# Designed miniproteins, single chains, continued (2), part 30

Each design is a single chain, and the fold is of that chain. pLDDT is the mean over its residues in the fold that is shown.

## One batch from the design tools (miniprotein)

Design m5010
Fold by ESMFold2-Fast:
Structure m5010 (fold): chain A 75 residues (1-75)
Amino acid sequence: SVVMEETKNLFRIISIKSELMVLQRKNPSKREETEKIMSELDKLVTDYKKGKISPEEMSKKIEELWKQVDKLEKE
């Protein structure tokens, strides 16, 4: 259902934000890159709230952002 997918997306967004905050505290040298991902995440949330993207498209974009976070953690 749409409600279930929206709920899952919200929890994943919270998880990404939490991970980015932890990463920023552990590695201040990656602050600029971390802030860019946070800005992209905030834009994604804003676009979703305005109805510019579907829940399915949001799920795909969230997956892409997780890959960016994972890459930053490994660098």
Scores: mean pLDDT 80

Design m5011
Fold by ESMFold2-Fast:
Structure m5011 (fold): chain A 65 residues (1-65)
Amino acid sequence: SRKKMSKEEQAEALLEFIKNTSGLKNSQAALAKFLGISVSTLSSYLKIIFKKTGAKSREELAKKL
């Protein structure tokens, strides 16, 4: 919920999940299916994660984890 958990906080929770599952190695479609979300939602969260972490790509983000 946006009221209690901001989109930034949801992205942070997703980042922890990706960190633990090495999800960045998978295609966006496969990762979205695994998480039970749409590819567009995953793409939106990745943009927030990139902004929050300063990473410019999925590869750079993976190296920070």
Scores: mean pLDDT 68

Design m5012
Fold by ESMFold2-Fast:
Structure m5012 (fold): chain A 66 residues (1-66)
Amino acid sequence: SLEEARKEAREAQAKGLAFVNQAEALGEEATGTATREGDKATVTVSSASGTLTIEVSAEALDLGLS
């Protein structure tokens, strides 16, 4: 549902922001990429200390674009 996609987008944004904030606290730069495969999308955020991978629906990715 649209409500589930919105919840998924908010949760993915929160996870990504937490990762970026942690990287910044360490003096690191965080970079993000998104790939789409059918009705699914994968968001990857990387820094010198690690990588965060989040799988979301394509609808959630579309709702997260500003």
Scores: mean pLDDT 80

Design m5013
Fold by ESMFold2-Fast:
Structure m5013 (fold): chain A 80 residues (1-80)
Amino acid sequence: SSMIELIKKAAEAVNELAFELAEKGKYEQAEKLREEAAKLLEEFEKNNYSKDEFIEKMKEILEKHNVEEELIKKFLEKVK
């Protein structure tokens, strides 16, 4: 239940973030973010990562791809 809810919230938050990046013309960044997030979600499902570990790994992906502070904050609020 809790794991399914986290996956749903994370997928939704990633889609919202990718949409906002695309609206700002950052199409390559949006695509790369979706790809890396999809891989992490697959790993999360297979390896039963904790919620905190998942959030830390997602934050690293967002920072690696130079996602704006405001968008990172919005993502974290939605997932928590």
Scores: mean pLDDT 79

Design m5014
Fold by ESMFold2-Fast:
Structure m5014 (fold): chain A 68 residues (1-68)
Amino acid sequence: VDLRTFSQEELDEFHRRVQRIGKEVVDRIRAQSKSEQEFNDLLLAAQPELSRRVEEVGREILEERQRK
């Protein structure tokens, strides 16, 4: 997804949804981790999930654009 093609409104919405996803993932990992090291290891392991979910948000916003 090429974010350079997004309008300001689409970028603001993208940022909002990505922040929500990041918070959900971090909160989940923090609840599961028993140490700072485990937190860091789990957060690194979650990078593919975060990348996938961020790409999904970008696609959803592009689909919403098609309806205008």
Scores: mean pLDDT 79

Design m5015
Fold by ESMFold2-Fast:
Formats: structure tokens, sequence, C-alpha cells
Structure m5015 (fold): chain A 90 residues (1-90)
């Protein structure tokens, strides 16, 4: 579980870094699309990431559920923001 969560976090980070580099190269739409993919992967991996972090920090099941709900809301907001930005650059 920990190794899988760490692998997911590394993959998400790699996509974000690639997206930023594409934006720096003037490939703005392509960069934003990679940032969107990173956010979507983060949302998919969120239950595993929160479970691992919660275990490490000694969170209760209720605290884990609250952290999961908050993380989901933040990632959904970021996904919506990125979709709007992509629409603006078309």
Amino acid sequence: ALAAAEAADREITELELKGIELIKEGKYKEGLELLLEAAERALAALPALVAVAGAAEGLSPEEVEAALARGRALLEARIAELKEKIKEVE
C-alpha cells in the first residue's frame, strides 16, 4: 500500500512537471492537459493516499473520511479550474 501510494505520488508529480515544461515551451494547451491528467490521477489515487497518510498520522476513521471528502472537493475544484483554462486557450 505505501509503495503503491508513493509510486502514484511520483507519477502525478512527473505529469505536473511535464505540464509545466510544456507551458514554458509555449505549448500551453498541451501543458494544461497534462496538469488536468495529473489532477484526475490524484483524485483516483486519493483514497489510497489518504489511507496511508492517515495511518502514519494516527487519524481516526472519521478523520480519514473527513480528509478524503476535503481532498476530493479540492481536486474536483482544481479539475474544473483546469478545464476552464483549457477552454480559454482554444
Scores: mean pLDDT 82

Design m5016
Fold by ESMFold2-Fast:
Structure m5016 (fold): chain A 60 residues (1-60)
Amino acid sequence: MDKLLEKIRELMEEDPVTAAAFAAMALGLAKRDPTVSPEQLAEFEKLYEEALKRAREAEA
């Protein structure tokens, strides 16, 4: 899971719109996986919110 979080962070710097879409998919997968810890879920939610902010800034 940590490698996926790193990839999303990298994408946020290069392509925030794609990063937001990827973060949404990753969050969906994490919610469906009962082995994902509450801390990891919170991290995915935080990255998704950050990616959405960056995507909005890029589109503005």
Scores: mean pLDDT 76

Design m5017
Fold by ESMFold2-Fast:
Structure m5017 (fold): chain A 78 residues (1-78)
Amino acid sequence: MKTPKEALDRYIEEHSTPEQRELARKIAKEVEEKTKDLPKEVQESLVYETYLGVALAPSDEQIEALKKEIDERIEKLK
């Protein structure tokens, strides 16, 4: 468990609720659908960043701010 992704996945599990991880997965799936026309590497990066940010967000306001930031980044990449 010394890869950056494995360490981050464990950190998420230790610092988030199951409900927040479910929400993070749902929002990450929406980002995946919005980015299907982008290169796989870019899509995977944006999806994982969204999952991380939502799962670890301390408030609903930060989740909404992150969603807006990710949507703006997707628009700039299209």
Scores: mean pLDDT 77

Design m5018
Fold by ESMFold2-Fast:
Structure m5018 (fold): chain A 79 residues (1-79)
Amino acid sequence: MYEEKYEKAKKLGEELEKKSEVEGLYGKAIELRAKGDYEMAKLIKAGAPMGEAAEVYQKYEEEAKKAEEKGKEVKEKLE
């Protein structure tokens, strides 16, 4: 009976690890967007052209979208 209990614990651990990976990726996306907003505002305050500020924001937004898409892929593979 120990091996049956061990297998259940192992599967639960693997599920929690995958859920942590999904949450980590979504958290990273939120962090990247916040950093993009901050860096854009910083450039605007320094008198940078709007196009330059928007380009920096877009780079962070693209990385955030990649993190979100990876999180969705991992989440879909869980079910």
Scores: mean pLDDT 79

Design m5019
Fold by ESMFold2-Fast:
Structure m5019 (fold): chain A 88 residues (1-88)
Amino acid sequence: MIELTEDEEKLIEPLARLLKVLHPQPLSDEQAREFARKLIEKAKELNIDISPLLNAGGGLLLQTFLDLINRHPELIDAIEEVRKELGL
């Protein structure tokens, strides 16, 4: 199990809210939080710097997330893997 820092734990709720908006099917709050947690863990496993997401205000979170995916296309595979793990 990859331990999340306190700041990374704080990212779970805003990232979960963003994922609920972006996902084509309705996600429960718990599903969205688990998706966010697993995605942060996968990003850390891939050695991707998520500090820009930690520093993004709510209004910039979507733009920062899209920029991160554009710079690290391996995150697309990570998103699909997390989706499969959650049965989504």
Scores: mean pLDDT 78

Design m5020
Fold by ESMFold2-Fast:
Structure m5020 (fold): chain A 96 residues (1-96)
Amino acid sequence: SDLETAKKFLDTMEKLLEQAVKEGLLSPEFVERLKKLIEDIKNAVENNKPNYIRFLLAMSDEIGLLIARAKLSKNPEIQKLADELEEQVKKLFPEK
């Protein structure tokens, strides 16, 4: 289910963001931007709108930067979350 995939993606992204913030891997301005984008996607998913993938595409650079910075962490839990998020991105954006 696309909805289940989106919900799992949001959960993984929120967990990764929380851990990256605790480790000081992200600027406060970037954190605020990501939180707002997560809220926008959640609202689209909750309203069962078929175009929530457009919000994910629009924030692809921010997602990529989050993953890249998380992979710089020596914390294995943060690296696992980054790998999980990267895998989920591939499922949501299969090719374009």
Scores: mean pLDDT 75

Design m5021
Fold by ESMFold2-Fast:
Structure m5021 (fold): chain A 85 residues (1-85)
Amino acid sequence: PPTEPALIKEAVAEARERLKTETPEEVLEWLKERYSDLVVIQVAMEMYLEGDEEVREALAKHFGVEAETRGEGASKIAVALGERL
């Protein structure tokens, strides 16, 4: 099962704030330094599912992901990120 949901939401909120001044790559590297690979994947999925359109577009572009639904997009990002971790 995933790490505590509250931890993931806090990490998502902090990552969202960092995305205002940093690239998705820089934010993901910051997450990797603080959290396990599994948590990083879950935070990236959560950002895609609950983030605004600009965040979703940035993540999709960074990972080269195309999807018809948010769920499909989140799943594809998890796979792409897992391959890089």
Scores: mean pLDDT 74

Design m5022
Fold by ESMFold2-Fast:
Structure m5022 (fold): chain A 75 residues (1-75)
Amino acid sequence: SAAEAEKLKAQGDALFEEKRYMDAARQYLEALKLDPSDEEARLNLAMALHEILKRDPDNQEALDYMKELADLVSK
């Protein structure tokens, strides 16, 4: 539901503010699965993944989430 997607996005925002980027990315991805049209959640997920990959460009979990994000926005 839209309410559940907003709750997940808010949880992601709190984790992002704490610099817990992987945990934030997980919450944003779940929000996008419920509402793939949420541009803010999409941008925030991309930012969280960018912060992870800037430190560790070979991080497999972050690369897998980048692929899932691309798949969600291509449909």
Scores: mean pLDDT 85

Design m5023
Fold by ESMFold2-Fast:
Structure m5023 (fold): chain A 74 residues (1-74)
Amino acid sequence: DGLAKSLALLQRPLELIRRGAREGNEELFEEGVRLGEELLEIASRVLPPEVLEKLRKEFERVVEEARRIREEQE
């Protein structure tokens, strides 16, 4: 399953995003977002559009939820 493999690739940035939001650590949150975006850009050149869209949606959903948590803690 290409999607599962690609989601595993995003596990590290997603973990950083979640930890940054939970701890109110802006640096960790931004690092996770940056790493995730960089990995998605690389993936966009090699993955089928359907798989990439699902990856992007999962990533954006996690970022949005984490950003909301961080913003509310601010």
Scores: mean pLDDT 77

Design m5024
Fold by ESMFold2-Fast:
Structure m5024 (fold): chain A 82 residues (1-82)
Amino acid sequence: NKLVEQITDAAGELLKALREGDVEKAREAARKLVETVKELGNETAKEGAIEGLESQAEEYEKEGDKEAAEILRETVEELKAI
């Protein structure tokens, strides 16, 4: 539960920055998310984060926000590299 909460909070910060149109803050939040997942060292939590961000990337792509979708896809690739 605590692992899910920490990852959910970090992902929420990333998504909030994207909604605000703050690309630089979104990239900083993405780095925090990757480091949080890496520090926790839990494969199930990592897979959950990947699936959640892939779903969000599809939604941003559908609404025409290609930059937000790209940041989310880049974050997914960094998570997969852990």
Scores: mean pLDDT 81

Design m5025
Fold by ESMFold2-Fast:
Structure m5025 (fold): chain A 87 residues (1-87)
Amino acid sequence: SNEEEEKEAKEFLEELKTKYGASEETLAAISGAMAKLKKIIKNKEDLIEAIEEAIKMLKEKLESPGKELREKVIKELEEVLKKIKEE
């Protein structure tokens, strides 16, 4: 059900917040990437794909307003991705 899919996604996002110190802006970027991919995070590989898509989406928007916030979120996403891949 949609509620079960939302719960699984929320549990992975909560792990990112608790384990890696991800900000609300970084979690929002990952949620946006999940929506674009039409995918829920079920495993580590899905999480890596969602983070990589979030980075790609933010880099494609570099010319629009909010550049400083986007650069901060991109850096945080890259740091989280590195930590996940090193596990």
Scores: mean pLDDT 74

Design m5026
Fold by ESMFold2-Fast:
Structure m5026 (fold): chain A 85 residues (1-85)
Amino acid sequence: SREELEEKIAELEEKIRELERTEPTSPEIAKLKVERAKAYEELGEHEKAIETLKEAVAHMERLAPLLGEDDPLILEAKELLEKLE
């Protein structure tokens, strides 16, 4: 339902904010942003989904020197962007 998706988005946003304060380089931030983008897509908010996926990719690109550019999470986010764009 819409309410379930909105609750999920709110929970994800809280977790993202907490991680951005405590562990700003965590790849978990990108993972949570991908999940939030999927929830926005289900809610029909495609523009927010696209923007959120771009944020996830940007976060992982900043971590690429540490993790590698072919990380599965980056690939998933880019694949979703291609589907939505």
Scores: mean pLDDT 79

Design m5027
Fold by ESMFold2-Fast:
Structure m5027 (fold): chain A 88 residues (1-88)
Amino acid sequence: LLEEARELFAEALRAEAAGDNERAGELYLEALRLALEAELAENPDTPEEDIALAELFLRRFREAVAAGASLREAVARAEAAVAEEAAA
């Protein structure tokens, strides 16, 4: 799973370099989902709050990409949302 996530992430970066922002976003989102699945498989005692924050990140990232944001902008927006939620 982690190896597969890394490969999808590399493919996402190549798609972004080629100007295919939509495909890059889809591949990056898939890589993040697999990375989260791998983390939960290795750490079954991961707190529910941490899982909720990871799911929030994935939702906000998906929304940003759908709105036409670059990968960098999508990551920044998702990180900002997680930081705001974690501070509450």
Scores: mean pLDDT 76

Design m5028
Fold by ESMFold2-Fast:
Structure m5028 (fold): chain A 60 residues (1-60)
Amino acid sequence: MAALEAYVRALLAELGLPASLAPEVLAFALGVRNALKLPDSALPSLARLLADAEALTRRK
């Protein structure tokens, strides 16, 4: 958990997104992992997916 939280914070900073999105990105990754019964190794990819989508939306 702590490693995923640190990864999400670093990812948001890299993409120029507000740190206030970190709880939403974490909730999304954990929610999708739980709903689809995915392994924990999928968590960084799920977090990246939402962060990339948010970055694209904020460019428009």
Scores: mean pLDDT 77

Design m5029
Fold by ESMFold2-Fast:
Structure m5029 (fold): chain A 101 residues (1-101)
Amino acid sequence: MMERLREEVLEALRRAAEILGLSEEEIEELLRTAEELLARMSEEEVRRAVELAERGAEALVAGDSAAARAVGAEAATLPPEARALAQMLAQARAIVARAEA
């Protein structure tokens, strides 16, 4: 369901922002930006962005530059909104994963 994907994306971004010590105003601005991207995407595009973000986050956590480049090349085939969301979510998931380790 699209609602579940949206909620998972927004929760990951919020958790990462809280870990980084962003203010409530900064968190709201980040979430609003993500919601604007999501509003312009299809469910398939969101699913693809989430999948690439998971792989990107794993590469970032591992410090695997080759894997990160491969994910980046695949993301380049996505529409700009999906690419932007995938990049934001990959960074957010990496931040959360490092904090939970």
Scores: mean pLDDT 83

Design m5030
Fold by ESMFold2-Fast:
Structure m5030 (fold): chain A 81 residues (1-81)
Amino acid sequence: EEEERRKRIQDYALEKAKENSKAMLEFAKNIKTDEEIEQVENYIKVLEDLKELHPAVTDEQIDIANQTIEELKKILEEKKK
């Protein structure tokens, strides 16, 4: 039962990670202000901090975090033009 509960929590966390990643990528594409750039940079920092929790976070969650970080950094570089 505890193992079942842990798996459900991990599955839910993975689903939310995908959902949040998609929402933040869409937000980043529509950046208009320096304040919005700061929000995206803060989100990247949160994802990088999440990677430091590796034994408690699944490899799949880390893969999503890495992909999101790279895509967000690319968008921010394009917005700095």
Scores: mean pLDDT 76

Design m5031
Fold by ESMFold2-Fast:
Structure m5031 (fold): chain A 98 residues (1-98)
Amino acid sequence: SELEERIKKAEENLDEFTEFLNKRSSPAVQAENAAAAEQLKKHIRETLKRLYELYEKYRDTDPELAKIIEEAIELVSKGLPVALAVAEVLLKKELEKK
């Protein structure tokens, strides 16, 4: 249920951002933005599902990693580009690996 609520919020945030961009774009760019938004929605759904699975796996065994995953879930839910959110999680993990 929480996963479904996060997906819905992420899609709503992305729709609001897409509308914001489209009000400032030519018709051709509006079509490109709409296509990109639909692809990003698919990636957000898949990424949030995977992040929740990882959070449940590490919640009790690795609290520090679980916290990083929770931060990534929050960023993706806010409509941040999936690639950027994943990169931030991976970079934090690499820094902790010292």
Scores: mean pLDDT 71

Design m5032
Fold by ESMFold2-Fast:
Structure m5032 (fold): chain A 77 residues (1-77)
Amino acid sequence: QKALNEALLKNDMAAALKAYQALPAQDRESALKEVLAFAQQIGSVPLAQTVLDIAEQTQASPQIIEEAKAALQQLQA
């Protein structure tokens, strides 16, 4: 979790992907949701985009992909 959060905050896609894949499968979606909520709280378009990119590249659940898309759209409004 910490390594993923740090990589995502730095917008380091390679490190974020590596840290995400190191998480247990059951914890991955929760980790992305936590970072997405934080991105929405602070109004960070780059952070929300990075969460969407990770979710799409790792073929995460449709729910998290749609949540990330919605957050990104709202932040860009």
Scores: mean pLDDT 75

Design m5033
Fold by ESMFold2-Fast:
Structure m5033 (fold): chain A 59 residues (1-59)
Amino acid sequence: MDPALLESAIQFLESFPVYNDGIKKFIAEQLKLSEEEKEKFLKMSKEEAINFLRELGKK
């Protein structure tokens, strides 16, 4: 995964006031998440989504 794209996605989620399924899907597609990761990500709250992306950055 591109670390710059991952960091940009985290910053976008932290600063952008709108958090809905459209934004979640957009981020998942930009980061090219697997189908399993995408399903998990779409079920997350904003805080859980940010933590999930931070965990991906540690791998």
Scores: mean pLDDT 76

Design m5034
Fold by ESMFold2-Fast:
Structure m5034 (fold): chain A 118 residues (1-118)
Amino acid sequence: LPELDEKKKEAIKYVEELAEKYVKEEGIEEEFAKVAEGIVKTLIALSEEPFSKEEIEKLMLGAMGMEATGRAVVLGSEEALEKVKEADKLIISDPEKAKELLKEANEIIKEKEKELGL
Protein backbone atom coordinates (compact mmCIF):
# COMPACT_ATOMS: atom_id res chain seq x y z
CA LEU A 1 0.00 0.00 0.00
CA PRO A 2 2.19 2.91 -1.29
CA GLU A 3 -0.24 5.52 0.05
CA LEU A 4 0.05 4.14 3.60
CA ASP A 5 3.86 3.95 3.36
CA GLU A 6 4.02 7.61 2.23
CA LYS A 7 1.76 8.69 5.11
CA LYS A 8 3.94 6.75 7.58
CA LYS A 9 7.05 8.57 6.28
CA GLU A 10 5.26 11.94 6.67
CA ALA A 11 4.18 10.93 10.21
CA ILE A 12 7.76 9.98 11.18
CA LYS A 13 9.04 13.31 9.81
CA TYR A 14 6.37 15.15 11.83
CA VAL A 15 7.46 13.29 14.99
CA GLU A 16 11.05 14.47 14.39
CA GLU A 17 9.91 18.08 13.77
CA LEU A 18 7.66 18.01 16.86
CA ALA A 19 10.44 16.63 19.12
CA GLU A 20 12.83 19.38 17.91
CA LYS A 21 10.12 22.03 18.49
CA TYR A 22 9.50 20.73 22.04
CA VAL A 23 13.21 21.10 22.90
CA LYS A 24 13.99 24.38 21.06
CA GLU A 25 10.71 26.33 21.44
CA GLU A 26 8.87 24.77 24.42
CA GLY A 27 11.81 24.19 26.82
CA ILE A 28 11.21 20.45 27.22
CA GLU A 29 14.29 18.47 28.35
CA GLU A 30 15.96 16.87 25.30
CA GLU A 31 16.22 13.35 26.78
CA PHE A 32 12.46 13.15 27.45
CA ALA A 33 11.67 14.42 23.92
CA LYS A 34 14.12 11.89 22.39
CA VAL A 35 12.59 8.95 24.30
CA ALA A 36 9.09 10.02 23.17
CA GLU A 37 10.35 10.36 19.56
CA GLY A 38 11.71 6.79 19.63
CA ILE A 39 8.53 5.31 21.10
CA VAL A 40 6.17 7.13 18.70
CA LYS A 41 8.29 6.29 15.62
CA THR A 42 8.11 2.62 16.66
CA LEU A 43 4.30 2.81 17.06
CA ILE A 44 3.96 4.41 13.60
CA ALA A 45 6.20 1.73 12.01
CA LEU A 46 4.14 -1.10 13.59
CA SER A 47 0.73 0.45 12.81
CA GLU A 48 -1.60 -0.85 10.07
CA GLU A 49 -3.23 2.61 9.88
CA PRO A 50 -1.88 6.16 9.30
CA PHE A 51 -1.73 8.62 12.21
CA SER A 52 -2.97 12.22 12.02
CA LYS A 53 -0.83 15.11 13.32
CA GLU A 54 -3.24 15.49 16.28
CA GLU A 55 -2.85 11.78 17.14
CA ILE A 56 0.95 12.08 16.88
CA GLU A 57 0.94 15.08 19.24
CA LYS A 58 -1.09 13.13 21.82
CA LEU A 59 1.14 10.05 21.43
CA MET A 60 4.25 12.22 21.99
CA LEU A 61 2.77 13.64 25.21
CA GLY A 62 1.77 10.14 26.37
CA ALA A 63 5.26 8.76 25.67
CA MET A 64 6.89 11.65 27.59
CA GLY A 65 4.49 10.93 30.46
CA MET A 66 5.55 7.26 30.51
CA GLU A 67 9.25 8.20 30.72
CA ALA A 68 8.56 10.81 33.44
CA THR A 69 6.45 8.29 35.43
CA GLY A 70 9.26 5.72 35.41
CA ARG A 71 11.87 8.22 36.57
CA ALA A 72 9.58 9.80 39.21
CA VAL A 73 8.83 6.34 40.69
CA VAL A 74 12.55 5.40 40.82
CA LEU A 75 13.40 8.75 42.48
CA GLY A 76 10.44 8.59 44.90
CA SER A 77 9.30 12.02 43.66
CA GLU A 78 5.62 12.26 44.64
CA GLU A 79 5.50 15.87 43.30
CA ALA A 80 6.69 14.87 39.81
CA LEU A 81 4.45 11.76 39.78
CA GLU A 82 1.36 13.85 40.67
CA LYS A 83 2.09 16.32 37.84
CA VAL A 84 2.45 13.46 35.33
CA LYS A 85 -0.86 11.92 36.52
CA GLU A 86 -2.62 15.29 36.07
CA ALA A 87 -1.03 15.70 32.60
CA ASP A 88 -2.24 12.22 31.53
CA LYS A 89 -5.84 13.24 32.35
CA LEU A 90 -5.52 16.34 30.13
CA ILE A 91 -3.74 14.99 27.02
CA ILE A 92 -7.04 14.69 25.06
CA SER A 93 -9.03 17.65 26.49
CA ASP A 94 -6.22 20.20 27.04
CA PRO A 95 -2.91 19.11 25.44
CA GLU A 96 -1.26 22.51 26.04
CA LYS A 97 -1.91 22.24 29.80
CA ALA A 98 -0.75 18.59 29.71
CA LYS A 99 2.50 19.72 28.01
CA GLU A 100 3.13 22.41 30.66
CA LEU A 101 2.58 19.88 33.48
CA LEU A 102 4.96 17.40 31.80
CA LYS A 103 7.57 20.18 31.41
CA GLU A 104 7.26 20.93 35.16
CA ALA A 105 7.53 17.20 36.00
CA ASN A 106 10.65 16.87 33.80
CA GLU A 107 12.28 19.84 35.57
CA ILE A 108 11.52 18.36 39.03
CA ILE A 109 12.96 14.99 37.92
CA LYS A 110 16.15 16.54 36.49
CA GLU A 111 16.67 18.67 39.62
CA LYS A 112 16.19 15.62 41.89
CA GLU A 113 18.60 13.51 39.79
CA LYS A 114 21.18 16.34 39.99
CA GLU A 115 20.77 16.58 43.81
CA LEU A 116 21.40 12.81 44.05
CA GLY A 117 24.46 12.99 41.77
CA LEU A 118 22.77 11.02 38.96
Scores: mean pLDDT 86

Design m5035
Fold by ESMFold2-Fast:
Structure m5035 (fold): chain A 84 residues (1-84)
Amino acid sequence: MADELVDELIRDAVEEIKRAYEKFKNLPKEKAIEYIRAVGDGLVAEGENVLRQRLTPEEADRGIQRLRAAVDEAVEKYIKEIEK
C-alpha cells in the first residue's frame, strides 16, 4: 500500500513535469527552465505533505526520497531537451 501510493505520486509528478515541458518549451530558455523547476519543486512539496500525512515517518522518508529522485531526473531530462 505505501509503495502503491508512492508509485502513484511519482507517475503523476513525472506526467505533470512532461506537461510543463510541452507548455513551456517554446519560451526563452531561462524562463522555460525556471518554470519547469518551479513545477518540480511544487510537486515535491505537495507529495511530501501527502506522504507525511498518510504513511509512517520511515515510509514517508523513503517515499519522499524516491519522489525527489524521480522529479529531479524528469526535470533534468526536460531541461536538457530545452538546452539542445
Scores: mean pLDDT 86

Design m5036
Fold by ESMFold2-Fast:
Structure m5036 (fold): chain A 68 residues (1-68)
Amino acid sequence: MKLEQDISISLVLMTRGIVESNIEDEEKKKKALEVLDKAIEEIKNTSDPEKQRKIVLEAVKKVKEIEE
């Protein structure tokens, strides 16, 4: 279970790095980073692997919507 949490956090952190490098709009970048930072905190406070996976997917979808 902890391995899945660590993987989920790592995926969000990698997405965060991609956002910082690729989103040129400063306002969109800040919103996307806030979504990802919140997702990391939620994952850390969630023991259920299925909920952790949903948090990752929801955060990534929201970031894509902000960028588009």
Scores: mean pLDDT 82

Design m5037
Fold by ESMFold2-Fast:
Structure m5037 (fold): chain A 73 residues (1-73)
Amino acid sequence: MEEKVVEKVREAAKELKEKKEKWSLEEALEFREELLDLLEELGLGDEEGLKEMREEIEEARKALKAKKEAEKK
């Protein structure tokens, strides 16, 4: 496994946390999803771990979408 890829992912997560205030919640969530897709495509990390992260992101996305729809009525 490429240890540099793991470090890149960790750094990207830290950067996301720092820029969290500048980004909208939707943009931050999309970035996390893109990062997860990249991990899966590279075959990096445990499949079960990636599945759990994917589920967490999906649930957060649904919550954000529901909030947006409620505010638009």
Scores: mean pLDDT 68

Design m5038
Fold by ESMFold2-Fast:
Order: C-alpha cells, then sequence, then structure tokens
Structure m5038 (fold): chain A 97 residues (1-97)
C-alpha cells in the first residue's frame, strides 16, 4: 500500500500528508501534527499547548469517525462502542499532557 511504502522509506511527512487527505484535516492542523511528529521522532520535548492539544483531538475525532463508519458498514456494533470509548479515553489523555 502507499502507506506501507511511506513508512518503509521513513517518509513521515508523506504519512502525515496521506492521513490529512484521508481525514480531511485543515492545513493548520496538518502543520501542527507535522511539528509534533518531528519533535517526537527527534526525542525533543513535545509542544503540548492547548492549540496543539485541540489539533490532536480534531485529528483523533476524524479518525474515529472514519473507523466508526467502517464498523457500521459491516454491522459491528461492538467495534463502534469500543471506538467511542477509546476516543473518549484518548481525548482525556491528550488533555492531561
Amino acid sequence: SELTELIRNEDYDGVIDLLAELLGLEPKDVEILRKLAEQALNNKPLDVSPENQEALIRALERLAEMKIAEAEARGDKASVEHIEREKAKLIEEIKAL
């Protein structure tokens, strides 16, 4: 897959661009995610300002919406409920950063 090739080549900018396209992220949120990814990959302190936390939360919500739609398409109610619980938990973890 395109994602597998990007990961194999350590093209994390390409991975972020692909996810942004798939999730319909705003350009400002893509820039924030790219900065956070660069900080994490280089073992730098993460800039977890409220603005950056909100960008992470928006990306997580978009990802959850996509995964819920996928689970609903196959009639998997248990997966829908699981995704909703995990999303809520991850949002609280992001806010605690």
Scores: mean pLDDT 79

Design m5039
Fold by ESMFold2-Fast:
Structure m5039 (fold): chain A 74 residues (1-74)
Amino acid sequence: SERDRIIEEAIEEVRRLAESYPEIPESVRQMLVDLARKELESLRDASPEELRRAARRILESVRAWMEQLAAQAR
């Protein structure tokens, strides 16, 4: 379904983002991926448009957290 595609595309982007910060412990990176999936799955019944907006917000939040964590590791 389109919703499944939106969720999986967003999670793949989160995984790629996490892999770009190897200085962050793998357990923390995996936790952020798991939290992103849980949040998106909780919104599964929303419209595709609302789900895409949620995916963008989640990606922005994860990116900000990854950047802060990476800065602290350096």
Scores: mean pLDDT 82

Design m5040
Fold by ESMFold2-Fast:
Structure m5040 (fold): chain A 74 residues (1-74)
Amino acid sequence: SLEEEIEKLLEEMEKELKEMVENKVPIDEASAKFAEIAKKIGELAKKSGDEELARKAENRAVRLYTEAMDKLNA
């Protein structure tokens, strides 16, 4: 299902961001990777037609990114 695909991408985003934080990846590189994955999540959410699912997925992606950026800026 689209919901399962979105959840899988969010799990992959969390793992990828954690790995980038651990390896002290440059902020611009981390931002570019986030943008790529976020675009894929957004496309799947739009295909679902579920506004609530789209909102929750976007909020979770933004939260994961913000936490990673805070750690990279520390």
Scores: mean pLDDT 81

Design m5041
Fold by ESMFold2-Fast:
Structure m5041 (fold): chain A 100 residues (1-100)
Amino acid sequence: MKSPEEVLESAKEFLEKLQKEKNVPKEVLEEVKEMIERLIRTGEEHNVPVEEVEAALAGVLTLFQEYADAHAAGDLETAKKYYELMKEYAERKLKEFEEK
């Protein structure tokens, strides 16, 4: 098991790697970093197990990878689809954490 700090550090490293490899726009990268930080903070505030927070982050990062891959390929419609799915997934997980 990882601490919340270790989970955040791992997520940030993953995002920086994707930005370099897939040329992700800085504004999108900053929005995803804010989503991750909010998920970790809300999880801590509501005593959500670190494993559940890590699973939620893995879901966000998986959708972000799909966005980044589509964006790098020039498939802007698919990129937009995964970007919206990522935002919806993050909002749903935030609400789940708040209900605990």
Scores: mean pLDDT 81

Design m5042
Fold by ESMFold2-Fast:
Structure m5042 (fold): chain A 82 residues (1-82)
Amino acid sequence: MPKTIEEKFQEAKKLFEEGNYLEALKLLEEVLKDPKISNISVLVDYFGLPADDKELEKLYYEIKKFTKEVKKELEKQGIKVK
């Protein structure tokens, strides 16, 4: 079965703990490209509007923050992030 957004996010966290930053980033980018998350991103970041689904909005902010941390660690290692 396809993995849920939450399952992918937890898998990305596990990869980060293992030092697999590039694989963690790939999973996080897949999550951020999911239509459910992408729609929240457009509402919050582009329009400055709150989402009706407050739990999904909170999850989006957690994913966004963690993605930034993963990118920061990759930059420290001298790896170019696209």
Scores: mean pLDDT 76

Design m5043
Fold by ESMFold2-Fast:
Structure m5043 (fold): chain A 94 residues (1-94)
Amino acid sequence: RIEELARRVLELAREIKRLAEKEGLADIVAAAEEVIRYAEELIEDPNDLEAVNKLLQAAATLLNLAKADPRASEELKKLAEEVLRLAEEIAELA
């Protein structure tokens, strides 16, 4: 179940990175890459509590950066909100 949620986070984070690159949002690209990294770690080891905590922090940082940047599209912001929601669900299951 955690692995399935982490795979969904990975898909969404890759889409956020693609949109952020298109929009020229380097800080959001970097934040999306951190989410990708920890989602991949959780897919490999769903019992990694450190990766769960780091994913949750990375997802929150991504959303905060997206909300703070007036150049970020509403689509990107909605995807970042979904990433945080899934990261919170992963943390509840861990």
Scores: mean pLDDT 88

Design m5044
Fold by ESMFold2-Fast:
Structure m5044 (fold): chain A 62 residues (1-62)
Amino acid sequence: SDLLIRVAAHDLGVSEATVRRLLALIREGRYDAVLELLRSLGWSEEEARRLLKGLVDLERAM
C-alpha cells in the first residue's frame, strides 16, 4: 500500500524509495542486507534489529 510506505518513510525519516528497497530485500529474504542498509543510514545494531521486525510486519500487512 502506497499509504503504508509513505507513513513508514515519514516515521523512519527516509525516502519512500528507501522503504520500497527495504521491503524488496525482505521479500527476497535478505535480512542481513536490510540490517546493513539500516546501519549505513545511521541506526545502531539494536535499532536496526527492532526496525527489521517492524518492516517484516509491514511487508506481511501488504
Scores: mean pLDDT 86

